# Designed miniproteins, single chains, continued (4), part 2

Each design is a single chain, and the fold is of that chain. pLDDT is the mean over its residues in the fold that is shown.

## One batch from the design tools (miniprotein)

Design m12039
Fold by ESMFold2-Fast:
Structure m12039 (fold): chain A 107 residues (1-107)
Amino acid sequence: SREELIKEAKEKFLKGIEYFKKGKYEEAAKAFLEAAKLFSQFYEEYKEQYDAAQLLAIEANSKYVNASPQPLLDEFKLEDERIKKIKELLLEGKYEEAFELAKSLLE
């Protein structure tokens, strides 16, 4: 059902944060990408959650490959102020604040 898919998307998103905090960046990136794919099925209602999952996947993958996330993050046309703030916090390395703001999108 729609509710089950959205619940799974939220669980994958939260699992991505848990993996990232443990330094498991490859697993974190995969979890965030899975969450983004699920949110993309309901894009109009969950576009902010989709965008957040994509930004977090980019950051996690950049940590995994030891590359800058900035070029990929700069490709995103972000209009929502909370999503812009998540991007800024990620670029500043303020991960706890970025994750708390991202989690607030799931409420």
Scores: mean pLDDT 87

Design m12040
Fold by ESMFold2-Fast:
Structure m12040 (fold): chain A 89 residues (1-89)
Amino acid sequence: KVLEDPTRFKILGLLYVSEQALSTAELAKLLGVSPSTVRRHLRKLEAAGLVESITLPDGTKVYRLTEETRELIEKLLSEEEREKYRKLF
């Protein structure tokens, strides 16, 4: 099922199809929204245990799905929805 906020669900879908950690700036570019909007959603997703943050040596934070969340999203996303998110890259 979709999350209460459709932007948060799109973030989860993008993180799933990328198969790599993404920064706030990368997610903002892919979604066409401000970095501040993405940061707000990422904080809520991290607090919920759906994503985790990694701090790179340069101080940049990148985000990825937790293993449990990746398994959940794999079951919820159709191949059509996965292709939709892949096209944003």
Scores: mean pLDDT 77

Design m12041
Fold by ESMFold2-Fast:
Formats: C-alpha cells, sequence, structure tokens
Structure m12041 (fold): chain A 85 residues (1-85)
C-alpha cells in the first residue's frame, strides 16, 4: 500500500541515523510526545542534514502515518525497536 511504501522510506532514512537519534525518534513516536526538545532537534538536524523545522515536520508526518494506518505504524515501530537494541 501507499502507507507501507512511506513507512519503508522512513525506515530507510532512520537506518542512516545514529542509535541515539533512532532512540529519540522511537521515544517520540511510542510516548505520543507533542514536540521534540531543542537539543533533540539539534542532534537530528546535524545527523540528517535537514533543518530543525524540517526534522520536526518529518517526525510529525511519521506520527500522522501511524495514526492514519495503525497496521503499517505498528510494523514501523516494531522495526525501529529492533534498530535500537
Amino acid sequence: SEYDLLAEIALKELKELSKEARKIILDFLKNDREELSDEELELLSKESGLSKERVQRGVQSIRNLIKENPEAGEKLIKELEELVK
């Protein structure tokens, strides 16, 4: 599905980040956090090469994907949990 493709693209990008950055994103998604801290945004911005604003929008887009398609979202969370072990 389109949602499965978007989840696969997100996972591919997340695999390029550090374990610390992946843990931050996993915590944001699993605990339904509203916003990333400035320190977290700075780390993710530095590693991704994206602006802090684009990083915040990116993680919110992943959250929206999870809310719109819980099945694809559950698979994404499970795969991300394996990437932080």
Scores: mean pLDDT 81

Design m12042
Fold by ESMFold2-Fast:
Structure m12042 (fold): chain A 90 residues (1-90)
Amino acid sequence: MRKEAEEAVERAREALDRAAQAFLEGDYDKGLEIANELAKEHHPEVGSAIHKAFLDIGLAAQKGPEAAREAARTQKREVAEVAREVYEKE
């Protein structure tokens, strides 16, 4: 349903922001736990996209906060597009 799809996209976006912040603070395990919990609440296709996004953001955080922010911005958009396509088919 359209409203549920929008709500799911919003939750994914917010979770990625929270995980990116955790990675920037050096808490990589917490960031990955947020990704794992969110992925369980979503369709498997969306969950896979979320896991890939978190790994990319975590790796970028090792290069510094600017790299982490750019990765988070890019991955947030990618995950939102995957979620919309998957949930719009419902």
Scores: mean pLDDT 73

Design m12043
Fold by ESMFold2-Fast:
Structure m12043 (fold): chain A 71 residues (1-71)
Amino acid sequence: SEIDKLEQELLELVPEEYRPYLKAIIDHYRKTYSEEAVLAFLKALVEQIKTGPKQQIMEQLRAAYEKLKAE
């Protein structure tokens, strides 16, 4: 599926240590939101990682994971 392809692309774009955080965040989105919302989220995240400041994005992923884990 398109979602599975985008998830795989995202995992390949991040350092190995951030992949578990990213997988947990994507899993939460898939369980919580519609397919359309998940697709939009993943496409936006791919663009942000490719064009944005990678270091800040990685820090945001870690923070999002910690928040998710606390809930």
Scores: mean pLDDT 80

Design m12044
Fold by ESMFold2-Fast:
Structure m12044 (fold): chain A 59 residues (1-59)
Amino acid sequence: STIVQEAIANLREKFDASDETIQNAVSAAVDFLSGFGMPLTLERVIPLAETFLKEELKA
């Protein structure tokens, strides 16, 4: 999905984290939105993935 690739690229610019950590955050955001039947857009995926990534980096 182009949305997944763009979200990963966006987070790579903002955070000094491993590719695995960023991919996991984006995957979690996509799974969350899909689970609730919400449309997959960059405007939804990026903020949610940033939230998941920040929580993972604090742990």
Scores: mean pLDDT 82

Design m12045
Fold by ESMFold2-Fast:
Structure m12045 (fold): chain A 60 residues (1-60)
Amino acid sequence: MKIEELKKKIEELQSQIDTLNARLAEARARGDPRAVAVYQEGIDQAKEEIKKLKEEIEKL
């Protein structure tokens, strides 16, 4: 496995989290609990994938 490829995937997921955090902040500002829940779920899923990728790097 290529550690550089795993790091690139982590960076892509971090970028997705940044986008979702911006949308989450907007949803919170307008008081939209459904949108908040959807964006929070997306952030949680992306963080879980980052953990898996970090575990793969740790096994190298």
Scores: mean pLDDT 83

Design m12046
Fold by ESMFold2-Fast:
Structure m12046 (fold): chain A 70 residues (1-70)
Amino acid sequence: MKVFTKDQITKALIRLLLEGLITPEQANKIGELLKKQPEELTEEEIVEILREAGLSDEVIERLLEILNAM
């Protein structure tokens, strides 16, 4: 199972922010949720956090594309 670091997730979030798919407020909420998590996260754990932060399925799919391209 592929895992991603908090650094990789943060870089993907910055990319989404630059693409206009999330707001700075949403990015901050995700950052706070990530602080409570271990350093490495599975794709399923990332999806759960993003849904908790209120991201749409389409935006979550875009983030996963970015992560899997790293």
Scores: mean pLDDT 83

Design m12047
Fold by ESMFold2-Fast:
Structure m12047 (fold): chain A 62 residues (1-62)
Amino acid sequence: SLEDKILLLLAHAPKTARELAEQLNISQSTVSRHLSKLEKEGKVTKDKRTGLYRLNMENVLK
């Protein structure tokens, strides 16, 4: 799924919605919608100052 691809890319390094959109060859608005869903599910977090998204360490560690 697209969400699994986003999580895989973020597992390598924190990325902005723009960088994810470029790597996945989709619109930034589409990526941002999926990232918002993943944030609500507690799977990713956003740094508001940098715009970087990262995997939520609590979900990795259980």
Scores: mean pLDDT 79

Design m12048
Fold by ESMFold2-Fast:
Structure m12048 (fold): chain A 72 residues (1-72)
Amino acid sequence: DIGLEHAREAAKYIKKAREAIEAGDIEKARKYLELAREHVRKAREAGFEDEAEVLEKEIEKLEKEVKELEEK
């Protein structure tokens, strides 16, 4: 199922973004969050709205952490 595969790819990029944030690599974290958002969009288009919503919420939390790190 292509939608489920996109949801799984989004989750992988969210994990990579979290690892990049922990390492202080803001540029890498941004790149992974952008890739995660693209896969969330594709999962939603394929009808995986509930999975996409959960993943989007996690991306938003990590985006806030990235913004806080930039402001310091």
Scores: mean pLDDT 84

Design m12049
Fold by ESMFold2-Fast:
Structure m12049 (fold): chain A 61 residues (1-61)
Amino acid sequence: SLDDERQALFAQAVKERNDKLAALEKKLGRPPSQAEVDAINQEVAAALQARLAELDARAAA
């Protein structure tokens, strides 16, 4: 269902955010700063919004 697909996109976004933050922390050898966390959150949110818009456009057909 569309609701299942929407839930999957949200779950994927959470996973992508966590994976990106973990990878960044490992690369930096320190915890990410708030600005670095915010940048990743913005990137993941933008990708999620685009995917949700595609899902909504497909549903409208």
Scores: mean pLDDT 87

Design m12050
Fold by ESMFold2-Fast:
Structure m12050 (fold): chain A 63 residues (1-63)
Amino acid sequence: MAEELAKEAEKALKEGDYEKAKRLAQEALSIDPENKRALQILSEALDALGKTEEANEYADKAE
């Protein structure tokens, strides 16, 4: 479930829908807070939306 949401978030990110990518990644993390794909996608979406400090926090968690 979390992995499917993370994959949908990645697809939204590739399509340039950063708000959708952010929401789907957040949903994936609500199910599995340690999902690396969701953390990476959330970081990239936040950076694209100008929230660079928040993006760096999630990127570090994705390690």
Scores: mean pLDDT 81

Design m12051
Fold by ESMFold2-Fast:
Structure m12051 (fold): chain A 81 residues (1-81)
Amino acid sequence: SEEETRRLLRRAAELAEENYKSGKVDDIKEAIAIIILSVTLLGAEREGNTELAEKVRQALDYISKGDYKKAAELLREAAES
């Protein structure tokens, strides 16, 4: 459901924000965020939600680069849509 997708995106945003605000990466929080986003991406692609799929891919790319601030901002935007 859209509400379930929004909850997953908010949780991933919270995990990214925690890594950003602490100034230190928590590997477990990062791993959980990646798992949540990977599942969300698969669902978005299967449902043909191109906008959500693109935002999730961008967030995953930011996380891979250590840019947790941009990842969190993008995920918050996606969750509020």
Scores: mean pLDDT 83

Design m12052
Fold by ESMFold2-Fast:
Structure m12052 (fold): chain A 63 residues (1-63)
Amino acid sequence: MSKEELREKALELEREGIRLYAQGRYEEAADKFREAAKLYEEAGDLESAKGSYRGADTVRSLV
Protein backbone atom coordinates (compact mmCIF):
# COMPACT_ATOMS: atom_id res chain seq x y z
CA MET A 1 0.00 0.00 0.00
CA SER A 2 1.09 3.60 -0.54
CA LYS A 3 1.77 5.78 2.52
CA GLU A 4 -1.42 7.72 1.73
CA GLU A 5 -3.49 4.50 1.64
CA LEU A 6 -1.93 3.38 4.96
CA ARG A 7 -2.87 6.70 6.61
CA GLU A 8 -6.43 6.49 5.25
CA LYS A 9 -6.82 2.92 6.57
CA ALA A 10 -5.34 3.94 9.95
CA LEU A 11 -7.81 6.83 10.21
CA GLU A 12 -10.70 4.44 9.43
CA LEU A 13 -9.51 2.10 12.22
CA GLU A 14 -9.28 5.03 14.68
CA ARG A 15 -12.88 5.98 13.81
CA GLU A 16 -13.96 2.37 14.48
CA GLY A 17 -12.09 2.45 17.80
CA ILE A 18 -13.85 5.67 18.85
CA ARG A 19 -17.22 4.13 17.94
CA LEU A 20 -16.48 0.99 19.98
CA TYR A 21 -15.26 3.12 22.92
CA ALA A 22 -18.54 5.08 22.85
CA GLN A 23 -20.37 1.73 23.08
CA GLY A 24 -18.31 0.63 26.12
CA ARG A 25 -16.53 -2.05 24.08
CA TYR A 26 -13.12 -1.14 25.47
CA GLU A 27 -11.14 -4.29 24.55
CA GLU A 28 -12.29 -4.08 20.90
CA ALA A 29 -11.66 -0.32 20.84
CA ALA A 30 -8.09 -0.85 22.11
CA ASP A 31 -7.50 -3.45 19.38
CA LYS A 32 -8.61 -0.98 16.68
CA PHE A 33 -6.31 1.75 18.05
CA ARG A 34 -3.37 -0.71 18.06
CA GLU A 35 -4.12 -1.69 14.43
CA ALA A 36 -4.24 2.01 13.47
CA ALA A 37 -0.91 2.66 15.23
CA LYS A 38 0.80 -0.14 13.26
CA LEU A 39 -0.42 1.30 9.96
CA TYR A 40 0.77 4.80 10.96
CA GLU A 41 4.21 3.29 11.70
CA GLU A 42 4.25 1.65 8.24
CA ALA A 43 3.35 5.05 6.75
CA GLY A 44 6.25 6.68 8.64
CA ASP A 45 3.85 8.83 10.69
CA LEU A 46 5.41 8.21 14.09
CA GLU A 47 3.51 10.99 15.91
CA SER A 48 0.11 9.57 14.86
CA ALA A 49 1.34 6.07 15.73
CA LYS A 50 2.33 7.22 19.25
CA GLY A 51 -1.08 8.87 19.68
CA SER A 52 -2.92 5.71 18.66
CA TYR A 53 -0.78 3.54 20.97
CA ARG A 54 -1.51 5.92 23.88
CA GLY A 55 -5.22 5.74 23.01
CA ALA A 56 -5.10 1.94 23.07
CA ASP A 57 -3.27 1.90 26.43
CA THR A 58 -5.75 4.36 27.97
CA VAL A 59 -8.77 2.35 26.78
CA ARG A 60 -7.15 -0.96 27.87
CA SER A 61 -6.82 0.48 31.42
CA LEU A 62 -10.66 0.65 31.53
CA VAL A 63 -11.00 -3.13 31.06
Scores: mean pLDDT 82

Design m12053
Fold by ESMFold2-Fast:
Structure m12053 (fold): chain A 55 residues (1-55)
Amino acid sequence: SASEERARIAQRALNEYLKLHPDASLDELDAVNQRIAALLAAGASLEEILAAVAA
């Protein structure tokens, strides 16, 4: 389903962010999760989300 695919993309994007920012605070992780959710709602691809979040 679309919701399962969104969850998978969100998890992959967050994992890539954590690889680059292993010391990220809970506040930073919350902000990243909110940004991922907004990009997914806008129809962004995994590649677009990674460019916006993990760069």
Scores: mean pLDDT 82

Design m12054
Fold by ESMFold2-Fast:
Structure m12054 (fold): chain A 71 residues (1-71)
Amino acid sequence: MSSEQQENLQSVKDSAEYIKENWEKFSEEEKKKIKEQVKGALEQAKKLNDKETVKILEELLKFLEEEEKKK
């Protein structure tokens, strides 16, 4: 794996964990923006066939959708 691919994967993991850990601290506007960014990143990862990034972003999106259902 190239250093760039390793760097990108780690950044995605770190961002996903940060979002999950701080989700309750975000404003409603920030939550909406984050969901939109996650969906956009997931579509890009799918286009790039980055299976590991897709898995991380799908898990994150599922978490965010479940948190929204809890209200």
Scores: mean pLDDT 77

Design m12055
Fold by ESMFold2-Fast:
Structure m12055 (fold): chain A 62 residues (1-62)
Amino acid sequence: SMEEAREIAEEAEREATRYVIEGDYEKAIKVLEEAYKKVKDVDPELAKRIERGIKSVRELMK
């Protein structure tokens, strides 16, 4: 459901933020990628938001 997709995205974003603060960018990206897979077929707009998050974390790794 869209509600479950939102919960998955928000939980993943919180966990990814924690990993970014810890400097563990690889784990942050993996958490967001798993959320993307679960959300993409249910809520494409949430999936795009997660993709932007992944891109932002990748920029921090450069």
Scores: mean pLDDT 86

Design m12056
Fold by ESMFold2-Fast:
Structure m12056 (fold): chain A 72 residues (1-72)
Amino acid sequence: SLEEVAENLRAIAARLTDPATQARLDALIDRMLEAGVSTQTLLLVVEGLRNEEEGLPRLPPEEEALEYLRAH
């Protein structure tokens, strides 16, 4: 569900060391939920952030999802 995806994103954000990035991500999650953004888009954001946390190389479409996060 979108609620579970949002909770997972917030859990990932809580593990980030940069408070500004944490705040931006939390604000983006709230906007995405209110706007009814597709589950597919949220999943791409989750995968991109998970790869960043694990030190894995970014892969399309995850790189596009992270660019979306940075742009919004």
Scores: mean pLDDT 60

Design m12057
Fold by ESMFold2-Fast:
Structure m12057 (fold): chain A 85 residues (1-85)
Amino acid sequence: MELFRRALDKFTEAMELVGLGKEAAEAGREMLAMAGDPELLLAAARALAGASELLAEKAREEGNEEAARLAEEAARLAREVAERL
């Protein structure tokens, strides 16, 4: 859970930097609810990793290097959660 929350925090920060803070707050609540269910945690970790990879690509296309770095870190942490399950 702690590692998943850290991944989600980095994803949320990256989303805020690209102007999607409200969407990030809503998605974050849903993903935390999924991660609270042991059967859904793997699906949540994979979804967060994929979303973070897409966000990193979008941020790079927009020239937002800080958002891209945070999104890459979120993807890395989310992948680590999935690998531990």
Scores: mean pLDDT 83

Design m12058
Fold by ESMFold2-Fast:
Structure m12058 (fold): chain A 104 residues (1-104)
Amino acid sequence: MEAQRRVLAIAEVVAAGLEAQGAASAPGAAGLSAEATAALEAINQAALDARAGKPVDVEEVEANARTVLADLGAEAQLVAARRAEELGLPDLAAYAREQAERAR
């Protein structure tokens, strides 16, 4: 059950970043590449599977989360990093902060 909890935590980090990105963007502004959109769909499916108690691949979900986070703006990446720290995901938090620094 630890894998399912970790997948849900990763999905929450991505959701927090997307919410921050959406708040900064005009309605209908494309924020994500095709690759990041596919990665987000994979994360959403993994979150549904985790909630149903099905087997999930944490490493795949984390890789997809990194793909989505890399497409976000610096402010949204910093929001995601903070949420990752709150949820005990220090590697994902460090990645999001590194992406934010690169965007500045």
Scores: mean pLDDT 79

Design m12059
Fold by ESMFold2-Fast:
Structure m12059 (fold): chain A 81 residues (1-81)
Amino acid sequence: MEEIKRLADGVIRAAQAALDMGVSPEAAEALRKIMDEVIKKGEELANELQKKDPELGEQAKSYIDEARKAVDEALERARAR
């Protein structure tokens, strides 16, 4: 759980930092590709956790979903510039 939560928090913070820095649309797209790979690893970890503890696995998936939303928001804001 904590590893997945830390991963999700890291992605959210990175997405927020990119927005604050005013990255170009091209840089935002490159960052999104990297973040998508990190999120995919988080989803794999959440699925493994769900096999051992279904409730914790669902919570982990919720954290990963929040990270994905943060990345999508950052990309949309960069593209709107």
Scores: mean pLDDT 76

Design m12060
Fold by ESMFold2-Fast:
Structure m12060 (fold): chain A 93 residues (1-93)
Amino acid sequence: SEELYKKAKELIEEARKKIEEGKLEEALELLEEALELAEELAKLGKKEEAKEIAKEVLELAMEILNDPNATKEQLLRAIGIALRAIGLLFDLS
């Protein structure tokens, strides 16, 4: 589980850099992968780690939603990621 957490943190930092570079498609892919790892951490009982990753994914998805260069498809993907992250955070409450 420590390996999953470290991988998720690496994906989040890479996604942040991709957003800064305007590479929103790559950022969305990284956020989806990080969220999958958060869901796995939750299943393993790593509740606090899963919450941390889900919160960071939500923050970055919201950043994409506020990007004026985001396409309609990218906005819809970001909404989906945000909703999944919110759902996970509720389940972990």
Scores: mean pLDDT 90

Design m12061
Fold by ESMFold2-Fast:
Structure m12061 (fold): chain A 59 residues (1-59)
Amino acid sequence: SLLELAKSMFNVILGHYLDRGLSEEEARERALKDLRAALRAMGVPEEEIEKIIKELEEE
């Protein structure tokens, strides 16, 4: 599903920032920003992107 794909992408991006030495909080903020940009580039509507991000934040 799109949500599971987004979760996988988020974890990969988060890991990249953590590997670069960012704090967990900074890595998470950057990963969410990058995930939003990636989903937009894939043609996902803005309202759907916000639903996905909210699900990731609520866990």
Scores: mean pLDDT 84

Design m12062
Fold by ESMFold2-Fast:
Structure m12062 (fold): chain A 100 residues (1-100)
Amino acid sequence: MPSAEEAAKTAEETAKYLEELAKKSPNPEVKEKLLKAAEYAKKAAEYAKKGDMKKALEYARKALEYAMEALRLDPNFSPELIAAVLRAIGAEIMAAGAEK
């Protein structure tokens, strides 16, 4: 079962990936959604570090929502955007597992 520490690390790694991908994105709408996803992934990591898994899960879900919106706006369905959604799903699963 994932620990709160593992959930925090997964969320931090997800946030970094989303920020780097946003910097590379030529589409301003995709960039905006990725930056919002990164912001919420950072909040998920902060609450996971505090042991507040309910808030960590809430913010991980918001990060996933924005990552999915970025993917919907990309007509090429780039592997990097698919990876962003998968990482956000991973952060949500880790936070949910650590709550129990």
Scores: mean pLDDT 78

Design m12063
Fold by ESMFold2-Fast:
Structure m12063 (fold): chain A 91 residues (1-91)
Amino acid sequence: MSLEELRFEAVRLLQEILARLSPEQQAAVEAEWGAIEEDIERLLAGEISVEEFRARVRERMARIRAVVPPELQPLVEELGRLLEEIARLLE
C-alpha cells in the first residue's frame, strides 16, 4: 500500500473504534491519535528517526489499549500494524 492508502485505512479503522466508545474514551483516544498524526508529519519532515517514531507510537498505542474495551482490542492491534507499515515504508 502507498503511504496515503495506509493513512486512509488507519483513519477509517480509528473512526470504527471511536464510534463504539464513550465520549470520555473518545476524547482520550483522539488526544493520543492527534499526537500520532503529529509524529507522522515529523517523520515525513525528517525531524525524528524511524526508531524514535516507533518508540513514540508504542507509548501512545499502549495508552489507547488501556482505555479501549477488550472486544475492540483486535481493531487497536490492526491500527498498530498499519502504523508499523508506515514506519517500514519510510525507512
Scores: mean pLDDT 88

Design m12064
Fold by ESMFold2-Fast:
Structure m12064 (fold): chain A 99 residues (1-99)
Amino acid sequence: AEGAGKALQGALYARKALGKVEDREETLKLVEEAIKYTEQAYELVKDHPVASDIKEALETLKEAAELVRKGGKREEVAELLQKAIDLLNKANSGLNKSI
């Protein structure tokens, strides 16, 4: 339950970052928040089968943050953010089976 909440917060911040990819500083700040919540989710569910999806999402968010810092293409940043969102939503569904 607590891990599901943190995974959802990670996905929400990643989605906010996706909406701001034109603003490097704001995008980076939002991605760093997504990383923080995703790391907390991973620690809470480390022994759960969905931990692998959360770990992949965490690695994907860190790659997105590095790409933003290097001035990479907005389209590539958006693709990484969407991948992380999809992984976190999948993990949240696995953790929270109520509806």
Scores: mean pLDDT 82

Design m12065
Fold by ESMFold2-Fast:
Order: structure tokens, then sequence, then C-alpha cells
Structure m12065 (fold): chain A 69 residues (1-69)
């Protein structure tokens, strides 16, 4: 999935602003495919300041879409 497609899915499922969702999509796409969702979520928390629960949900969505192509 493209950066924009991943960001759109994050917006739809979490209600996060598009700008935040695009940043999350960039983070996820920069990671190796086998990176644990918890590690991706930790990076999202560091870069965005979002609560861990929200970061985990966004990371799960983005990782699934990245894996599907």
Amino acid sequence: ASLEEIAEAIVTQTGLPRETALRIAEIVLSQPLDTPVEEIAERIVEETGLPREVALRAAEIAKILKKLG
C-alpha cells in the first residue's frame, strides 16, 4: 500500500489528523517488514507524543497494509 493509502486507513479507523497519520505511515514504511508492532508503536510515541494505546492501533493498521502490498 502507498503512504497515502496507509494514512487514509489510520484517519478512518483512529480519527487522527491526516498530517499525524502521514507521519505514522512514513515511520511504518521505513521499518523492516518483520519489525514487531510494539517497536513501531514506541517510535510513533517518540515522534508524535500520542498515547501508547493509540500508537499501537495505528501501527497495527499500517503494518497490515504494508504487508498486503
Scores: mean pLDDT 82

Design m12066
Fold by ESMFold2-Fast:
Structure m12066 (fold): chain A 73 residues (1-73)
Amino acid sequence: ALDLSEEEIEAMVEAARENLEKAREAAARGDLRTAASHLAAAGIDVAALAAAGATEEAEELRRELRELLEEME
């Protein structure tokens, strides 16, 4: 697992949530390219959280990411 502090995990969760929110806003405007970029960034954050052992946080964010991807299709 990645050796991350609690503060670092919290910051990464916040970064992932920020990317998901920006992706939703872009998708709502029909800017699918920008939405895809923010989704990719959120996916990287989620993978890092899972690798750090923050599995509960990662799984919650992964569900939100999947829901948004389904909305875009």
Scores: mean pLDDT 80

Design m12067
Fold by ESMFold2-Fast:
Structure m12067 (fold): chain A 86 residues (1-86)
Amino acid sequence: LPEDVKKELEKVKEKGEEIIELAENEDLPEEELEKKIKELEEYVEKLKEKIKSTTPESEEKKKFLEELEEILKKTKDEIEKIKKKK
């Protein structure tokens, strides 16, 4: 897997953590929070398409795509938990 693609995984993790922090610590309107989640979903989808089109089939590619999905799911699950606590 190319190094730039590996860095994108870390970037997705950072974006997810930033949205969780905003949900937990700021009086952010729910509409703004939903917009940020949608932007993260669109970013992940574009990254998945790029990886699918530019990288040959491999176990590393498969694990990378699975990890992207897991990060997105974890981010959404944490935000849902934060909403329920408020």
Scores: mean pLDDT 77

Design m12068
Fold by ESMFold2-Fast:
Structure m12068 (fold): chain A 80 residues (1-80)
Amino acid sequence: SHMEEAEKLLEETRARLEAIRAQLAAETDPARRQALLQEAVALLTELGRKLSSIVSDEELERLMSKLEPLVEEILAIYAA
């Protein structure tokens, strides 16, 4: 059940990051783009904090690594 809770948190965070990616791709205002990036960072920080209470450090690294491709896409869109 720890893994079910962790997987649910991961997928909820993924869905929110995907929404931010879509919003960021359409946003042209620099201040709003910065706010979207800050929201993505806050979501990742909160996920890490919550997962740290549920899973081992090894499992935490493994689960967080599943979001790395999406995080890299968000950063690439922001940098463009």
Scores: mean pLDDT 89

Design m12069
Fold by ESMFold2-Fast:
Structure m12069 (fold): chain A 75 residues (1-75)
Amino acid sequence: SSKEAALEMVQRAVDAVVQNALNALRKEKDPEKQEEIREGARNHLEQLAKFGLSTGIDKKQLEEWRKRAEEALEA
């Protein structure tokens, strides 16, 4: 269904944002630039959460994905 496709798309996009940010953080040694990478990822995650809400994805599910993504970015 279109809702199942949207759920899979958002989940994969969240995972991709986190992995791309972690890969960039591994290469960057400047703390200020590392924070810019994290801010970029957080902004992208916020846009994905807004899109997810608009497609009818459960708010609690989006909040749990956001929390796990944030924990990964801070590790």
Scores: mean pLDDT 84

Design m12070
Fold by ESMFold2-Fast:
Structure m12070 (fold): chain A 99 residues (1-99)
Amino acid sequence: MLLPNSDEEIRADIAAAEQTLANIDAVKAGAAPTSQAQQNFAAFLAKATPEELEIFELTKEGLKKAIELLKEALKEKKWEEAMKKIEELEKELKEKIKK
């Protein structure tokens, strides 16, 4: 498992992940894309198949859960437990994609 190096690095990772989710949510809400990331998400959503959209929503839900786990780990200093749960979420996502 990847262990976090510092609280500051974990906070930066959480902020980056939350920014990614905010960009996705803004594009889905019909906001004009203002960044390259938002433009990429808008292009993906416009061309995605129903199957790709389902995988995307599962990935988004997994990312939201991972952010919550990382925030609690920062508060409680239980980073090893959080990383294990994130790894389990990634395995579940991969199994759903393969099927």
Scores: mean pLDDT 71

Design m12071
Fold by ESMFold2-Fast:
Structure m12071 (fold): chain A 60 residues (1-60)
Amino acid sequence: KEKKLEELLKAIEKFYEEAKQKSTDEEEKQQMEAGIKKAKELAEEPIVQKKGEELKKILE
């Protein structure tokens, strides 16, 4: 995968992992895991690859 996309995925994973560690609720942890999984799935879409920069701006 492109470096740009790889860095975006890592930023998303780190963001959710940090939020997950601050929570003690299993439901919140599951929501964070779902977010990471959806981000990875979307990043595999050709359209999302082209607009990865826009997504990164939203998550920053």
Scores: mean pLDDT 65

Design m12072
Fold by ESMFold2-Fast:
Structure m12072 (fold): chain A 107 residues (1-107)
Amino acid sequence: SPAEMRERVLAAVKEAARALQDSLDKSAEETAEVIKAEFERLEELISTLPLPEEVKREVRELIEEAKRAVEELVKAGKSAEEIVDVALAYLERITGLVMEAIRALEA
């Protein structure tokens, strides 16, 4: 159901955000690995949901963009804090996209 999808997505997003925040005590490289793993986990969850294929594709593309952005920040010598801030902004965009798609199914 749309309500169950919403609850699962919000729970996964909260877990991802917490993992990203908890990674702030790590090196930039280790933080980037945590971010990539959390986005891969979120992508896998979203791929299993009964959402339109176009939405799933847009989420996948946004996650690939986020992973590239994080890798470039590591190469530029940015701090774990700066890398997490960028990753959290991408997480917000992904969450908004998925939540809008779920709301469309409730109408």
Scores: mean pLDDT 88

Design m12073
Fold by ESMFold2-Fast:
Structure m12073 (fold): chain A 98 residues (1-98)
Amino acid sequence: EKAYKEGLEALLAGDYEKAVEYFEKAIEENPNNYKAWLYKGMALLGLGKYEEAIEYFKKAIELNPNNYLAYLGLALAYEKLGKLEEAKKYLEKARELA
């Protein structure tokens, strides 16, 4: 819980490397915390690590399939990689769940 909150504060401050470290600790403490997987993906997006971010968003979806934010993250990551067809599919899924 504490590591997750510190990670979120770092993420909102734009300190993506620090956010990754805190969310990594949060995942270690509770691997079923889908939000820690989600926000580590978001921090990785901030670092330009798009392929890595995709893997963390997919794990967040495995833990919570109705998490529209993870689908938005996938859409953005695929868009950044130029994979526009995949980006559109995930954006549509996010809209269905919102």
Scores: mean pLDDT 88

Design m12074
Fold by ESMFold2-Fast:
Structure m12074 (fold): chain A 60 residues (1-60)
Amino acid sequence: MPVIPYIDISKLTPEQRKEVIFAEAEASLKIMLALINGDEEEKERIVEELNKKLAEILAK
């Protein structure tokens, strides 16, 4: 299972919650594709990009 940062949803605005859910859904699809291709490096990059997006959302 890829490492996803802890997110306290109760502290987020409705807009932030949508952004988080959308980002996680998009990342999940990309991770699934990477796993099908056996590309562990691509999977790690997708997780890193997700972590960056989540950090940006939480900083607002």
Scores: mean pLDDT 74

